# Designed miniproteins, single chains, continued (3): the designs that were tried, part 54

Each design is a single chain, and the fold is of that chain. pLDDT is the mean over its residues in the fold that is shown.

## One batch from the design tools (miniprotein)

Design m9865
Fold by ESMFold2-Fast:
Structure m9865 (fold): chain A 82 residues (1-82)
Amino acid sequence: SMKDLQIALEDLHNEVLLRSTLPVDRALEGLDEFVKKAEETLSPDIAKVIKETAKEIKEALIATNGNPRVATEIIIKKAKEL
């Protein structure tokens, strides 16, 4: 459901924020584990959106040397598209 997707996006955002003080490599590892868990626990359609959003966040974190603000912007954009 749309609510389940919104909750999953909020959980992804919280994961990024919790890892924001870690080195980028460690934050990326945490995001990969989150995506793996999402694929195991969420419906395929929701898991696909979370995987694609996490990939965009990982690319942005690498490009900005770990700036969590860009991750927040990506999640807000994705939530508005629902």
Scores: mean pLDDT 82

Design m9866
Fold by ESMFold2-Fast:
Structure m9866 (fold): chain A 100 residues (1-100)
Amino acid sequence: MSVEELVRKLMPELSDELKESLTAFFSDPEAFDAVDPETGQRIVGPAGLLVEEVKKTLGLPDSASVVELLEALAEKIPESRSLFELTAEVLRQREAEAAA
């Protein structure tokens, strides 16, 4: 099942825009660590804006970490825990590849 199908199944009450934002967020591992490959500087890109929109939707403060965002999503959508674990695994694989 795709991330899009899981979001639509588990969060049917969200707007189409929010469903697309969540799908893009979980499908893009750089959403948690968007870094300019040329400068090494952390950049607020579209992924960063999606994270802020999701934080507002969940009632989290703007200062909330990505971990707090994932914990809040797990509380609100416990059936989607596997998506959070999948995202964490993808991020670990990306980190390992970047270290090589």
Scores: mean pLDDT 59

Design m9867
Fold by ESMFold2-Fast:
Structure m9867 (fold): chain A 62 residues (1-62)
Amino acid sequence: SLEEKVNEFVERLKTIYNLSEEVAEEIKKLLLQEKYDEAAELIEKNTGLKISGETLKEILEQ
């Protein structure tokens, strides 16, 4: 399901980039709402990882 893929993706980001619980939860919320561009911006701000909203959608919906 989308929720399971989002949970796995965000947990990996949290571990790799040492994200706070608050930031991880907000990224998860945005992804579950299909707000991929907003999620991508928040990811870049907190990790430096430049990933497009379109790429996030492809990763999570495939």
Scores: mean pLDDT 85

Design m9868
Fold by ESMFold2-Fast:
Structure m9868 (fold): chain A 76 residues (1-76)
Amino acid sequence: MSAEELRELIERIEEAIKLLEEGRYEEAAQMLKETAKVADPPIAEELLYAAELSLTDPEKAIKVLRGLKEFLRLLL
């Protein structure tokens, strides 16, 4: 994954967190599923998990996404 692709991924995660904080759970879940299609398997699995949590436990989804974002920022 390039630094440009990694920055775009972080931006998509930040947008998903914003949607979840606004109560737009279905939109956040859809965005995360689309993002997972182009991510490497370990990251894709985490994004799909967060997408499922977006509909069942949005607060946990936000925590998972914040942790993933912090991890990805260390790779830049």
Scores: mean pLDDT 85

Design m9869
Fold by ESMFold2-Fast:
Structure m9869 (fold): chain A 82 residues (1-82)
Amino acid sequence: SEREEGLRRLEEFREKSEKLPPEVKEEHIEVAEKILAAKTDEEIEEEAKKLEELIKKYGVVSVEAYELLLETARRIHQRLLA
């Protein structure tokens, strides 16, 4: 089922994220925090490119960085709905 597939993928994501070295997790968090703190679209685009390169290099983003990205998306959605 789609739900079972989704849960398996989430579990695989968490396992891969947890295996990342602490230094890599910190780097991912730093970039995600800069995206969240960004005041201009240009700043968001610059930091997003760095995050894309990190994801390409490591194959996964840290859970903590992912949570920060979800918060960024939530804030953007709130502005679009206003």
Scores: mean pLDDT 79

Design m9870
Fold by ESMFold2-Fast:
Structure m9870 (fold): chain A 107 residues (1-107)
Amino acid sequence: MKAEEIVKKAEELVKEMEPEAKEAYEKLKKEGKLTKEEKRKKMLELLEKLKERALEEGNEEVAKLVEIQVESNERLLAGEDPEAVQAEALAELKKLGLEDIVKLSES
């Protein structure tokens, strides 16, 4: 699959999850848990669901892209250096032949 097609499919799946993302945000706000850490934890939960949905639809390349985002967010929650996390995420994308996704994000 072309990098542009992977990005488009990922964006489509994200849009389909917008109602669930909004509900998660409102729940955190209502519970007084609207902190960076709690928001990142909810983002991880949503990314795991996005990965499962991508796999159910047979979009293995989208699932791999989401997995890289999950790993990056887990490492940021662990207090790792953001610059190092970004560099390793880029290396993982390159290993999977998805470096063109990075090029698309720079335009």
Scores: mean pLDDT 75

Design m9871
Fold by ESMFold2-Fast:
Structure m9871 (fold): chain A 105 residues (1-105)
Amino acid sequence: SPLVREAVKLEAALTILESGIWFSLKNKNYKEAFEELKDLEAVLEETVKLIEELKKVNPDEAEKLKKFALKILDRIKEAAKKYLPEKDAEKVIKRLDKVEEKIKK
């Protein structure tokens, strides 16, 4: 299925972005971290669209992609809490919570 191949590509992109965000935050490279977080939000919006398409033709793969994206979000929220100043962490988490709500629908 072409949609299953796109899911694998999005999972790879999310994994690379998660790794980059953790590295940038740990090293206090906040400019790079915020650019990577912006890229993460864009890939997550594409992930929401693909989940909706997959639900119609392959519900099991839709659920798998949904669980994968939610796990990525949880790990990025933990990185934000651990490495960002409290006010910046709250702002990032609030933005990620909005995307999480879209994924959970």
Scores: mean pLDDT 90

Design m9872
Fold by ESMFold2-Fast:
Structure m9872 (fold): chain A 91 residues (1-91)
Amino acid sequence: MKVEVTMHYKDGRVERVEFEVEREEALSIQIVGEFEDALLKGAEEIELRFRGSPEATRYALEVAKKVAKGAGFEIEEEEISGGEAVLRFKR
């Protein structure tokens, strides 16, 4: 599964990171790391895009929502279509 993370900052800066996850078990660790990085850097908004099987992208949505809530981010946008899912979170 492919994961794209886009972080937006108050000053208008945007950072993008892409990585691939072969196993669902590794996803939670990776997503936690991305939200920790967002918090340390002071990102106000984070967008996650997942591309893979419909089952993998649905699992990724559940993981991302739980991690984001723990990090103090709330869901601004959620889209899912087959093998693609997009979540936008705001602090």
Scores: mean pLDDT 82

Design m9873
Fold by ESMFold2-Fast:
Structure m9873 (fold): chain A 66 residues (1-66)
Amino acid sequence: MKKEIEEILKEIRRLAEEGAPVSKLHELARELARVMGIRSDEDLTPEDRKILAEVGEAINEALERE
């Protein structure tokens, strides 16, 4: 599970660095959410929150690129 999450996160970062469209990054972010199995806010660990924050940062940086 953690390894699969890490692999998707690495792919998001790689594509963001390569200048992939934000839409593609958003698709991978949705896949990451599915893999994480969003249950409830109470079930989110600090590690889960950190992973989601890193994804959000990557997408935000891509949105600001011109």
Scores: mean pLDDT 70

Design m9874
Fold by ESMFold2-Fast:
Structure m9874 (fold): chain A 93 residues (1-93)
Amino acid sequence: EEVIELARKLGYAAGKAVIAAINGDDETAQKYLDEVKKLAEELKSRGYEEYANRMLELAQKAVDAAKQGNVEEADKYVAELSRVIKELIEEVK
């Protein structure tokens, strides 16, 4: 349940970071990406290091693609991030 909440918060923060990056709001994008990093460290501390690392990598790639104006690539990374979050939620149910 705690892990599920952390995963959902991470997904929310990643989504906000991508939207900010698409809009050229680099400060807000970085703020939410820093939140993703903090949530990933909490997941690692709870034994979910592989999931946390995959989520963080995908969130970073999505934000980087969005900053480059590659919305299609950003969407693919967001979709993969959502898949990883669903896998973690199913594992801890």
Scores: mean pLDDT 88

Design m9875
Fold by ESMFold2-Fast:
Structure m9875 (fold): chain A 94 residues (1-94)
Amino acid sequence: SATEEELRKLIEELEELAKELEEYAKTQDPNSPIAREIRTLAQLLRQEVKEAREFLEDESRSEEELKEYLKKLKIGLKNAKERAQELLDQAEAE
């Protein structure tokens, strides 16, 4: 369905964001508090990707449940991108 395709695209965006944060953290001092926060955010995003993939694999899900999950995931991605930018800006300032 179109909703499933949109969900798969958002999952891919979350996975890419996690990867970018993981790669950025590798360039930082591993003892930096901000580097630890960036790694923690990446781990949380990896967990969200896993949970979202498991939600999509459940063939018993209704179209309404998929649309509600899509709405939540869109909000989650927006919040994650904003938090990532805040952490990256803080890392550059330190």
Scores: mean pLDDT 86

Design m9876
Fold by ESMFold2-Fast:
Structure m9876 (fold): chain A 69 residues (1-69)
Amino acid sequence: RPLSPVEEEALRAGIRAYREASQTKTPAEAVRAGGDAMAEAFEKSGHKELAERYRANTDRAVAELEGKA
């Protein structure tokens, strides 16, 4: 499925936040920073449901990196 313009902007925001955090934070913290930036971008665009789903995806990715169930 091709990304919508809103999804592409959110992805760019997430990648930027992840790269910046990766220089000073742990991998899990960097993933959290990226995911939070994406969710914030969706919220700014009025896409609250997408923001919530992206937060859930970020929680899952962070848990996997931290070895949590």
Scores: mean pLDDT 78

Design m9877
Fold by ESMFold2-Fast:
Structure m9877 (fold): chain A 102 residues (1-102)
Amino acid sequence: MRELEERREEIRRQLLELLATLPADRREAALALLRAYEAGVEGIKAALREGIAGMTVESALASIDALRDALLAALRRLGVPEEVLELVEQLAEVEKEIVRLL
């Protein structure tokens, strides 16, 4: 678990560094989208940890896939570099690995 959390933070750090190179308007929009994604994933993990009725590992993984797909679609429309999209995919995979251990 700790190694997965450390990997998550490293990917997040790289993502924020790449987003910092974007023009201000695109950076602000991309950061807002990333923040919404992160809040959604944390909500899913919290619901799974709390044993909320109907929240299973399978439903949590499906919800993370949906949040990832929505984020990727929005970032592609915003015209971010391909490296940003690759890091988002990596971030989502680490989050799914964390969920499988909850």
Scores: mean pLDDT 87

Design m9878
Fold by ESMFold2-Fast:
Structure m9878 (fold): chain A 73 residues (1-73)
Amino acid sequence: SGDEKRLEIYIDSFKVSFELILKSDTDMSQRFQREVERLMRDRGLPLDKARQIVFDKEIKRERDKFKANIESK
């Protein structure tokens, strides 16, 4: 099939692009920061842990989106 290989390439590209977007896109940076602050308030997590969780959540969201797209639904 190759879908798993395509997904891994997509996610690797997304990780790089997302880090760049966070440095250059004010709206995306603010949305990311709000989610991090929400996790810190809700779960009492330190900044580094909350930031990593938000990043991992965005990665998972992109994986789910890719899978939905290849299902043609």
Scores: mean pLDDT 76

Design m9879
Fold by ESMFold2-Fast:
Structure m9879 (fold): chain A 84 residues (1-84)
Amino acid sequence: DELAAALEALLEGMHLSGLPPLRLTLRFRSPEGREVTETIEVSADPEALARAKAQLRELVARAAAAGLELAGVDVEPLEPLTLR
């Protein structure tokens, strides 16, 4: 719950307006040291942003159910647009 709220606050704090679509890579770790990686695409488009927030909530819920902790978050722009 607090992790989901923190990740949603991260998306809200990102000034996505005027930026290209971004890829968020979430890395989770189990107590045994097993790592799980999930990716989410996010953009300034309202529908895409709403979808990304929903995907974050689902990923956090699944990670919590599996006993996983968030180990890291990487943010990178997707490939440069070849079209306008």
Scores: mean pLDDT 72

Design m9880
Fold by ESMFold2-Fast:
Structure m9880 (fold): chain A 64 residues (1-64)
Amino acid sequence: SRAELVEEARQVAKEQFDRLDKQLAANPDASPEEKKALEQQALDEMSREVSRLAERHRAERERR
Protein backbone atom coordinates (compact mmCIF):
# COMPACT_ATOMS: atom_id res chain seq x y z
CA SER A 1 0.00 0.00 0.00
CA ARG A 2 1.00 3.65 -0.30
CA ALA A 3 1.16 4.02 3.49
CA GLU A 4 3.50 1.03 3.75
CA LEU A 5 5.68 2.39 0.92
CA VAL A 6 5.90 5.81 2.62
CA GLU A 7 6.81 4.23 5.98
CA GLU A 8 9.47 1.99 4.41
CA ALA A 9 10.88 4.95 2.44
CA ARG A 10 11.02 6.98 5.67
CA GLN A 11 12.96 4.16 7.35
CA VAL A 12 15.42 4.02 4.41
CA ALA A 13 15.97 7.79 4.67
CA LYS A 14 16.54 7.53 8.43
CA GLU A 15 19.12 4.75 8.01
CA GLN A 16 20.99 6.64 5.26
CA PHE A 17 21.08 9.89 7.26
CA ASP A 18 22.23 8.01 10.39
CA ARG A 19 25.07 6.54 8.31
CA LEU A 20 25.94 10.00 6.97
CA ASP A 21 25.97 11.47 10.49
CA LYS A 22 28.40 8.76 11.62
CA GLN A 23 30.70 9.43 8.64
CA LEU A 24 30.68 13.17 9.35
CA ALA A 25 31.35 12.56 13.06
CA ALA A 26 34.30 10.30 12.15
CA ASN A 27 35.77 13.05 9.93
CA PRO A 28 35.09 16.37 11.74
CA ASP A 29 37.88 18.11 9.78
CA ALA A 30 36.20 17.36 6.45
CA SER A 31 35.98 20.34 4.10
CA PRO A 32 32.56 21.75 3.06
CA GLU A 33 33.15 20.15 -0.35
CA GLU A 34 33.85 16.74 1.19
CA LYS A 35 30.75 17.01 3.39
CA LYS A 36 28.65 17.94 0.34
CA ALA A 37 30.04 14.91 -1.53
CA LEU A 38 29.07 12.60 1.35
CA GLU A 39 25.57 14.14 1.41
CA GLN A 40 25.23 13.62 -2.36
CA GLN A 41 26.29 9.97 -2.00
CA ALA A 42 23.71 9.43 0.76
CA LEU A 43 20.97 11.03 -1.37
CA ASP A 44 21.94 8.91 -4.40
CA GLU A 45 21.86 5.69 -2.36
CA MET A 46 18.54 6.69 -0.76
CA SER A 47 17.07 7.33 -4.24
CA ARG A 48 18.25 3.90 -5.43
CA GLU A 49 16.79 2.10 -2.40
CA VAL A 50 13.47 3.98 -2.66
CA SER A 51 13.29 3.12 -6.38
CA ARG A 52 13.81 -0.57 -5.61
CA LEU A 53 11.19 -0.38 -2.88
CA ALA A 54 8.65 1.23 -5.25
CA GLU A 55 9.41 -1.45 -7.88
CA ARG A 56 8.83 -4.19 -5.30
CA HIS A 57 5.48 -2.69 -4.26
CA ARG A 58 4.50 -2.38 -7.93
CA ALA A 59 5.29 -6.08 -8.50
CA GLU A 60 3.18 -7.04 -5.47
CA ARG A 61 0.19 -5.05 -6.82
CA GLU A 62 0.62 -6.55 -10.32
CA ARG A 63 0.53 -10.05 -8.81
CA ARG A 64 -2.77 -9.29 -7.03
Scores: mean pLDDT 80

Design m9881
Fold by ESMFold2-Fast:
Structure m9881 (fold): chain A 72 residues (1-72)
Amino acid sequence: VTVTVDREVREEEVALPDPSKREKLVHIRATVTASGQPPLLTVEGTVPAEQAPEALRNIDEAVAATVRWAQA
């Protein structure tokens, strides 16, 4: 079985009403697909940049677990 992982990470700066202030958001999308099957896992989320490392770790763990199950 061929398993494909597609992972996208996109940063966005949000302008606040005060021009001296900006916030970074991180948009994360991960999909695990097996050939001839519907997607086994789809995760989408948006988090503040300061939370992105934890969110990415959790997503990468879920992706790895799904890949292991699909190839078992």
Scores: mean pLDDT 77

Design m9882
Fold by ESMFold2-Fast:
Formats: C-alpha cells, structure tokens, sequence
Structure m9882 (fold): chain A 83 residues (1-83)
C-alpha cells in the first residue's frame, strides 16, 4: 500500500513545503501539497488518495495558522470516519 502525506501550507511557507515534499519522496512517501486552509479542497484530495488505494499516514499543517490547523484537524477526523 502506498503511504501518502498531505502537507498544508500558506504562501510564506511554499519553499519549506517543497523541501518537505522532496524529503518525503526520497523516503518513499507520496506527498501532496495544499496551499491554504480550505477544508473542502483538503477533503477532496484525501478522497482521491483513498480512491487510488493510498494510506493517508499524516496531515501536516506547516504553521500555527488557525485555518491550517482547522483544516488539518477536520481532515484527520474525516480519514477516521472513512476507515
């Protein structure tokens, strides 16, 4: 089973998100970058990964931004409900 990591970032953290993506790819993960705290967009990406047979191992917000933290929390709850 392929393991995926969803990374939520704001525009200021774009370069850090790209570096995290490369690191995760080198470790055999399938990273997905999502800019902003849009919950619906995040859940759609998770649905696509699950439909493709991926295990979503983590959802990581790169900042303490409340919108990114909220999107990460709702995404984790959604993954639990889909299992």
Amino acid sequence: MRKSVVILYDKEDEESAKKAKKLLESQGYVPRLIEGGDVEKTLKVIDELIEKGHEVSAVVPLSDDPELQKAGAEAREYIEKRR
Scores: mean pLDDT 81

Design m9883
Fold by ESMFold2-Fast:
Structure m9883 (fold): chain A 90 residues (1-90)
Amino acid sequence: STEELIERAIQVLEELKKTLSPESAKRVDELIEELRSLRDAPAEEVLKKIREVFEETARLLREEGREADAELLLAEMERVFAGYAALQAR
């Protein structure tokens, strides 16, 4: 379900924000709230917003010199999407 997809994405971001600067962590908190607002949104809108949020977080990581962590975050996004696709194919 889209709810499970949102919850998984939030878990990844919550764990990551613990390792960020206070300024970047605050921005990630704002992005997490955007994801929480999507509870009743269509699946396409949820997928688009998760992609936008992960790409923005990856950009923040790169700005902090954490390019490898940015790549790992984007890989985790693809895993989240793959899991959702598997659930849809049931």
Scores: mean pLDDT 81

Design m9884
Fold by ESMFold2-Fast:
Structure m9884 (fold): chain A 69 residues (1-69)
Amino acid sequence: SSSSVGPNPYSDDAIAEAGITREQADRIEALQAGAIEAMRLTEAGKVEEALATGGPQGRQAALGVLGLQ
């Protein structure tokens, strides 16, 4: 069965529930994807890749996981 865990920010329902515009949801999703990847790399011990790959938001997320901010 399809697991419906956490709505995609691109869905109209998720956007309406969050009280934001679709454009804002698309930008948030892109920023979150970078942050999530940076966090994943940090948790895998690839801290240097996480800091290089995630952009500003991903770097901030990686530093948060490390307790460095």
Scores: mean pLDDT 64

Design m9885
Fold by ESMFold2-Fast:
Formats: structure tokens, C-alpha cells, sequence
Structure m9885 (fold): chain A 102 residues (1-102)
């Protein structure tokens, strides 16, 4: 399996395990979101960008995952359920990158 195929499979697994992050935020439900988070990212957006050839490396995919996590931490209160789930996803992403680079 190529590195990019492994990255795609990992992000697909994350979208199943963390469905809260699978789609972009509902801007109608969160009208202040773009004021706080100008660059929204979801696991679905990352998968679409891999399919479109906009993400071609492990490093690019990891940077997009980190941006998504930072967006969650910026918009939601520290220790909130969604921030705790983002921290779990961050640990999973860090381990995955270490495994592929080791």
C-alpha cells in the first residue's frame, strides 16, 4: 500500500470513529464560527482533498488534521466533550505519523 493510500484509509477510519468531525461545521447553527475559525476543516474535506490531488503527502495530511484540531480547541471551551474527542484524535494522528516515519 502506498503512503497516500495508508493516509486515506486512516482518515476514513477516523471519520467512522469520530463522526463529529466527519463533516464541516453547520454555519447556520454556528453563525459566529467563521469569525473565530476562518479556515474550517473536517475529515470529509481532508478526504475530498486527497481524492482531488490537493493533498499528496503524509505531511500535508497531518498538517490539515492538526489545523482541524486547533480549530476545535479555538471555538469550543477547554475540557468540553468535543475538545476531549479532538485530543483523542490528535493522539491517534501523532501515533499514525510516527509509525509511518519509523
Amino acid sequence: MSTLEQVKAFVEELAKRFPEFANDPDLAANPDYLKIVPNPVSLGTILADIEAGKITTLEEAYERLLLMIENVKKYYPEGSPLVLEAEKLEEEARRFVAELKG
Scores: mean pLDDT 82

Design m9886
Fold by ESMFold2-Fast:
Structure m9886 (fold): chain A 97 residues (1-97)
Amino acid sequence: MEELRREAERLIAEVRRLLPSVPPDDAALLASYVARIEEQLKNSLTKEALEHIVEAARLLLESARLSPVDPRRSAVYFSAAGILIAAASFEIELAKR
């Protein structure tokens, strides 16, 4: 459980490190999803929510890496990350009730 949280934080830090090398428009979009994951990580999280957050962070990292060389594939990874961020938000809300 704590290993998943640390992995998510590590992956998000890697995305932030790559942002200066990403085209500005894509960097802004990636930064917005990084901020959303950072906000989600402030909550008490279930294992399922953490697993979705970790996978979202991995997809954002791949999106950041691909953005300068393959913008279309980068966009696919970014979209997939958005779906997992939404799933984590749903699981966080369910855990409150």
Scores: mean pLDDT 85

Design m9887
Fold by ESMFold2-Fast:
Structure m9887 (fold): chain A 82 residues (1-82)
Amino acid sequence: MKVYEGVNSAGQKVKIEIEGNTIKIYIGDTKVATIELEGDTGTLTVDGVKAKVKHKLEEKGDELTLTITVGDTTITFKGKLV
């Protein structure tokens, strides 16, 4: 399992956990999203609601950029390896 940590604009901790094909996203102590990866696509689950997504995972040394596209919306998470 790989764990990446960052901080959002509100000063809350953002944590990204990657284990196999599963990505979990936490804000503070709350798990806000889970992504199950399938090749170049995946399934995003937020509060029990599932959506198909496109993902881009960029690892550069100890830095991670995760980009998720749902319809016309793009969300980017950044973190550093713990």
Scores: mean pLDDT 78

Design m9888
Fold by ESMFold2-Fast:
Structure m9888 (fold): chain A 67 residues (1-67)
Amino acid sequence: GELGEEAGKRAIETAQGLAKKGETDGGLPTTLEVKQTGAAVEIKLTIGDKVLEGYINADGTGTEEVK
């Protein structure tokens, strides 16, 4: 739905912003994976040797883990 699309866009923009900032500040290699699971968006961001995984629901709530 429209709300799910906005949540997805926000998740992607946030992850891309973090990746771009990391490249600018540290020059670290960055990879971004985004997967939609139903109404939720799963994000996996790798900056150098750090991995961040996040989950954003259609209602905009979410969680983020550093592994």
Scores: mean pLDDT 62

Design m9889
Fold by ESMFold2-Fast:
Structure m9889 (fold): chain A 115 residues (1-115)
Amino acid sequence: MDVKPSKRPIVVYLTASLPKEEEEDLKKLFEELGISDRVEFRKAATPERSVRETAEEAVAELRRGKDVVIAGKRKDVLKIVDAMQEIDPRVAILAVATKGVGDDVIAYVVLGLEE
């Protein structure tokens, strides 16, 4: 059992509040970076999927050694991140990018586990 993963899988959670244009721009960015084959997009924080269910799944993916990104309106993204930190206090924000102003701010949050 000496197979080292050569590429880390990335799971991107997209909230329903994320505009379609921003979703398309993010997909194009991953294609341009040559990493689209490692990226899985999942819907999050929709009326049919609870914030807690999304947070539990995202924490499980981090514990499996995957990278996790949450993208959407800042308020929705923070609810998921807060729930993840309640499940595992080692969940840390490694990087944040934001676009826009006020309640319409789009956040892209890269998450990892600290110790």
Scores: mean pLDDT 76

Design m9890
Fold by ESMFold2-Fast:
Structure m9890 (fold): chain A 67 residues (1-67)
Amino acid sequence: MEAEAERLRRQAASYRDLAAQAKEAYEQSKKNPETSEETGRKAQAAYDWAVAKATALEKEAEALEAA
C-alpha cells in the first residue's frame, strides 16, 4: 500500500534525524572532557537504536512498494 509505505518512510526519516542528533551528541561527548562516560554511552546506544529502526522501516517500505 502506497500510503503505508509513505508513512514508514516518514517514520524512517524521523529516526534518521534522531540518529544524526545522537551522533552529534556522541561526538560532542568526545570533545568535552567534563561529559560523563555514561552520557557518551547513552548517545552511542541511541544512535545504534535509531539507525536500526530506520533501516528496518526502510526495508519494510521497499517490500510494500515492490509487492
Scores: mean pLDDT 79

Design m9891
Fold by ESMFold2-Fast:
Structure m9891 (fold): chain A 90 residues (1-90)
Amino acid sequence: MSKKELQKAIEALQRAIDALEAGNVDEAIRYLKEARKHILKAKGIDPLKGIQLSMRVLAAITSALFGEYEDALAGARAVLEDVQKELEKL
């Protein structure tokens, strides 16, 4: 059921993006952490791609924690696009 986990990751990433655009950093970090959890639970994607996507979400969390919100937003958007592409392959 990797498709369900990737769908949950997409939903969490979209909520994180919305929160970052609204300036709700603490909410954005919570949704980024949720997205990372769902990416790591997704079975049926290449494990290396799963790790890579998870690491990129962690980078976005780190940027948000250090006040680099434009970098966090760009990172979250890029991961959302790549997770959507992985979902289309399933």
Scores: mean pLDDT 86

Design m9892
Fold by ESMFold2-Fast:
Structure m9892 (fold): chain A 58 residues (1-58)
Amino acid sequence: MTGAELAENGAVAAGLAGLSPEEAARAAKQYSDAAGPGTSEEVREKAIAGAKAIAESV
């Protein structure tokens, strides 16, 4: 799903940019919202969780 891929890519970019887990989660939420209201809550939650995990690992 294009919106989901956009949200995930944004989350990865935020994590790699050295943002804190909280900032990465916020950025992922914004990307998910920008991807459109059609993006499911499950996909959105997964993108946010992924961003936090990446930020914590970097």
Scores: mean pLDDT 62

Design m9893
Fold by ESMFold2-Fast:
Structure m9893 (fold): chain A 98 residues (1-98)
Amino acid sequence: SMKFELLKKAVAAKLAADEVVKNDPKNEMAYLLLAYSVYHIMKATGIDLSTLTPRSQALIAQALAHRDEIEAIVDEVLARRRDEVLKKAEELLKEIEK
């Protein structure tokens, strides 16, 4: 489903952000990956981005401006941690469809 595809990207981006923070806590890419994760959760839930703070909206806009770089990182995590991403995305899908 379209929601499941969005949630897979959200989970993979969050896991990628956690890996970046663990390896280099000062790497700003972690904030862009977190913003990318939030963006996909908002899309999956149908919540309007305008409900977020201006700061959060700006971070999401910045993440989307760097989409190609971010998607390369997200796709690598999706390939390497596939089973974990699928399990977490299925759990999130069940929660949002309650």
Scores: mean pLDDT 88

Design m9894
Fold by ESMFold2-Fast:
Order: C-alpha cells, then sequence, then structure tokens
Structure m9894 (fold): chain A 68 residues (1-68)
C-alpha cells in the first residue's frame, strides 16, 4: 500500500515538472554538456548537465536528438 502511494506521488511530481517545460531544461543541459564535451572536458560536461538538472528526462531528449 505504501509503495502505491509513493509511486503516485512520484508520478505527480514528474507531471508537475513536465508542466514546467522539462524538455527545455534537458535541452539546456544537453547543449552545455555537448559544448564542454567538444572541448574534450568530460568532467565539465558532467557538471554542466548536473547544474542544468538533466535527469532521466534529459536522457530521453538526448536519445531523440541522436535519432534525428
Amino acid sequence: MEASEEAARGVGEAARAGGGAPEEDALRGWKAATSEGMNGDLEGAIRAAEEAGAGPRGARVAGQVGYL
């Protein structure tokens, strides 16, 4: 029962973040990470992604960009 309530809350939080343009935050993180990565600074790319809040949603956006 507790797991169901936690799952519902997690979905609610994700939906709320979705309403706040999470794709834009993910794209911002992706662009920052790509810029640092192209300079050969992997550590800087990771930091930029973390600061931009590129979470699991960022992975989906990155996959879609790669598909394009």
Scores: mean pLDDT 50

Design m9895
Fold by ESMFold2-Fast:
Structure m9895 (fold): chain A 77 residues (1-77)
Amino acid sequence: SALERAIEEARRELEELRRLFELYLQGRVNIPPSWFVDRLTALIRRLEALDARAPHPEVRELLAEARALREEMLAAL
């Protein structure tokens, strides 16, 4: 229950960050580049803490997705 809610919240946050980053690359939003990296780093730390406490395949998949997006952001910014 609590784990399922945490996973759902993290997935929604990751999808929102991806959407905003795509809009940023199109010049459609005025968000500082550091904001994306900081938000994604915070999400990664939260997911790492969750995996350490309660290892779960979906948490590990979200971690892999979040890390890949962070690498993509750092390459583009």
Scores: mean pLDDT 85

Design m9896
Fold by ESMFold2-Fast:
Structure m9896 (fold): chain A 85 residues (1-85)
Amino acid sequence: MITNEDFEKLFNELLKHFPEAKDRKKELKPLLGRILVGLDFDVELAVNLIEQIAEEFKSFEEMVKALEEALKDIEVPEEVKNLEV
């Protein structure tokens, strides 16, 4: 089960590297949810993955595009869609 707190942990890690993500939280919610699904809801592993991705990508837009492509076949569970932030 994903909690609002788990989502905030992932989003805050992303904000450390990409401050521009602050105004795009609604767009990022399904992508972060797909990361959690792909990692069997391991929040600590997801935080570490975000840190690694942030070191690899020079641009926030390039990172978002790469994540959307990599995660396109992963469905966002309804529980994640109903998370209030």
Scores: mean pLDDT 74

Design m9897
Fold by ESMFold2-Fast:
Structure m9897 (fold): chain A 94 residues (1-94)
Amino acid sequence: MVEELVEEVAEEAREKKLSLEEARERLRKRSEVVGRMADLRAEIEALKKAGKTEEAERLAEAAKKGYEEAEKKGLSDLEKLKLAVEAIEKERAA
């Protein structure tokens, strides 16, 4: 997980010739969003194990929808994850 984040930021730094400071800031921001998404994924898995499969699938579909909307708008990977998280939160309130 952390290793995957480091690899992703390293690949982006190589492509965009980012400074060490820029790479560290991107890793920090990405880590925060990924942590939030991991918590929500754990909640969805808990719902599935509790037999609430329909509810879990609804939340997963909301996340996918939010991610796709961000992708269509040409937003960054970080913003795609943010919109996916926001979509899950909004679906939970509905």
Scores: mean pLDDT 72

Design m9898
Fold by ESMFold2-Fast:
Structure m9898 (fold): chain A 74 residues (1-74)
Amino acid sequence: MMKLSQEQVDAMLKLYEAFTENAPTLSSELVLRLLEYAGKELNFEIPESLREEIAKKPLIDLEEFRAILEKYLE
């Protein structure tokens, strides 16, 4: 199973906060765009199972996003 570093998790949480614009949740489409940005622009290796988990939910709040990312910590 592919794992994320703490630095990668922290960076993605900061991106989530930037994308929310003070909203309590993001749509799964916006979170998937955030993951695409992290993969392509920041050269993070994003697990396919992480993208699948995000795609199952219509809305994701910060605590849910953190909990999902923490499943992938080394």
Scores: mean pLDDT 78

Design m9899
Fold by ESMFold2-Fast:
Structure m9899 (fold): chain A 62 residues (1-62)
Amino acid sequence: MRAEVERLLAEIEELTGVPAQELRDAWIAATGRPPDVEEARTMLTVARRGVEASRERRAALA
């Protein structure tokens, strides 16, 4: 369970450049607890969509 969350946060770090520890700390600050596996999976989905939207915006500005 914990190892799976850490793996998902590391994948988000690779996509966004935001350190996994920073992502974890931000979630704790917002919710009072570390993310579970389902929450980490949702964070990864949101991060992937955010990266895609950022690429589309960058293309539109070019």
Scores: mean pLDDT 76

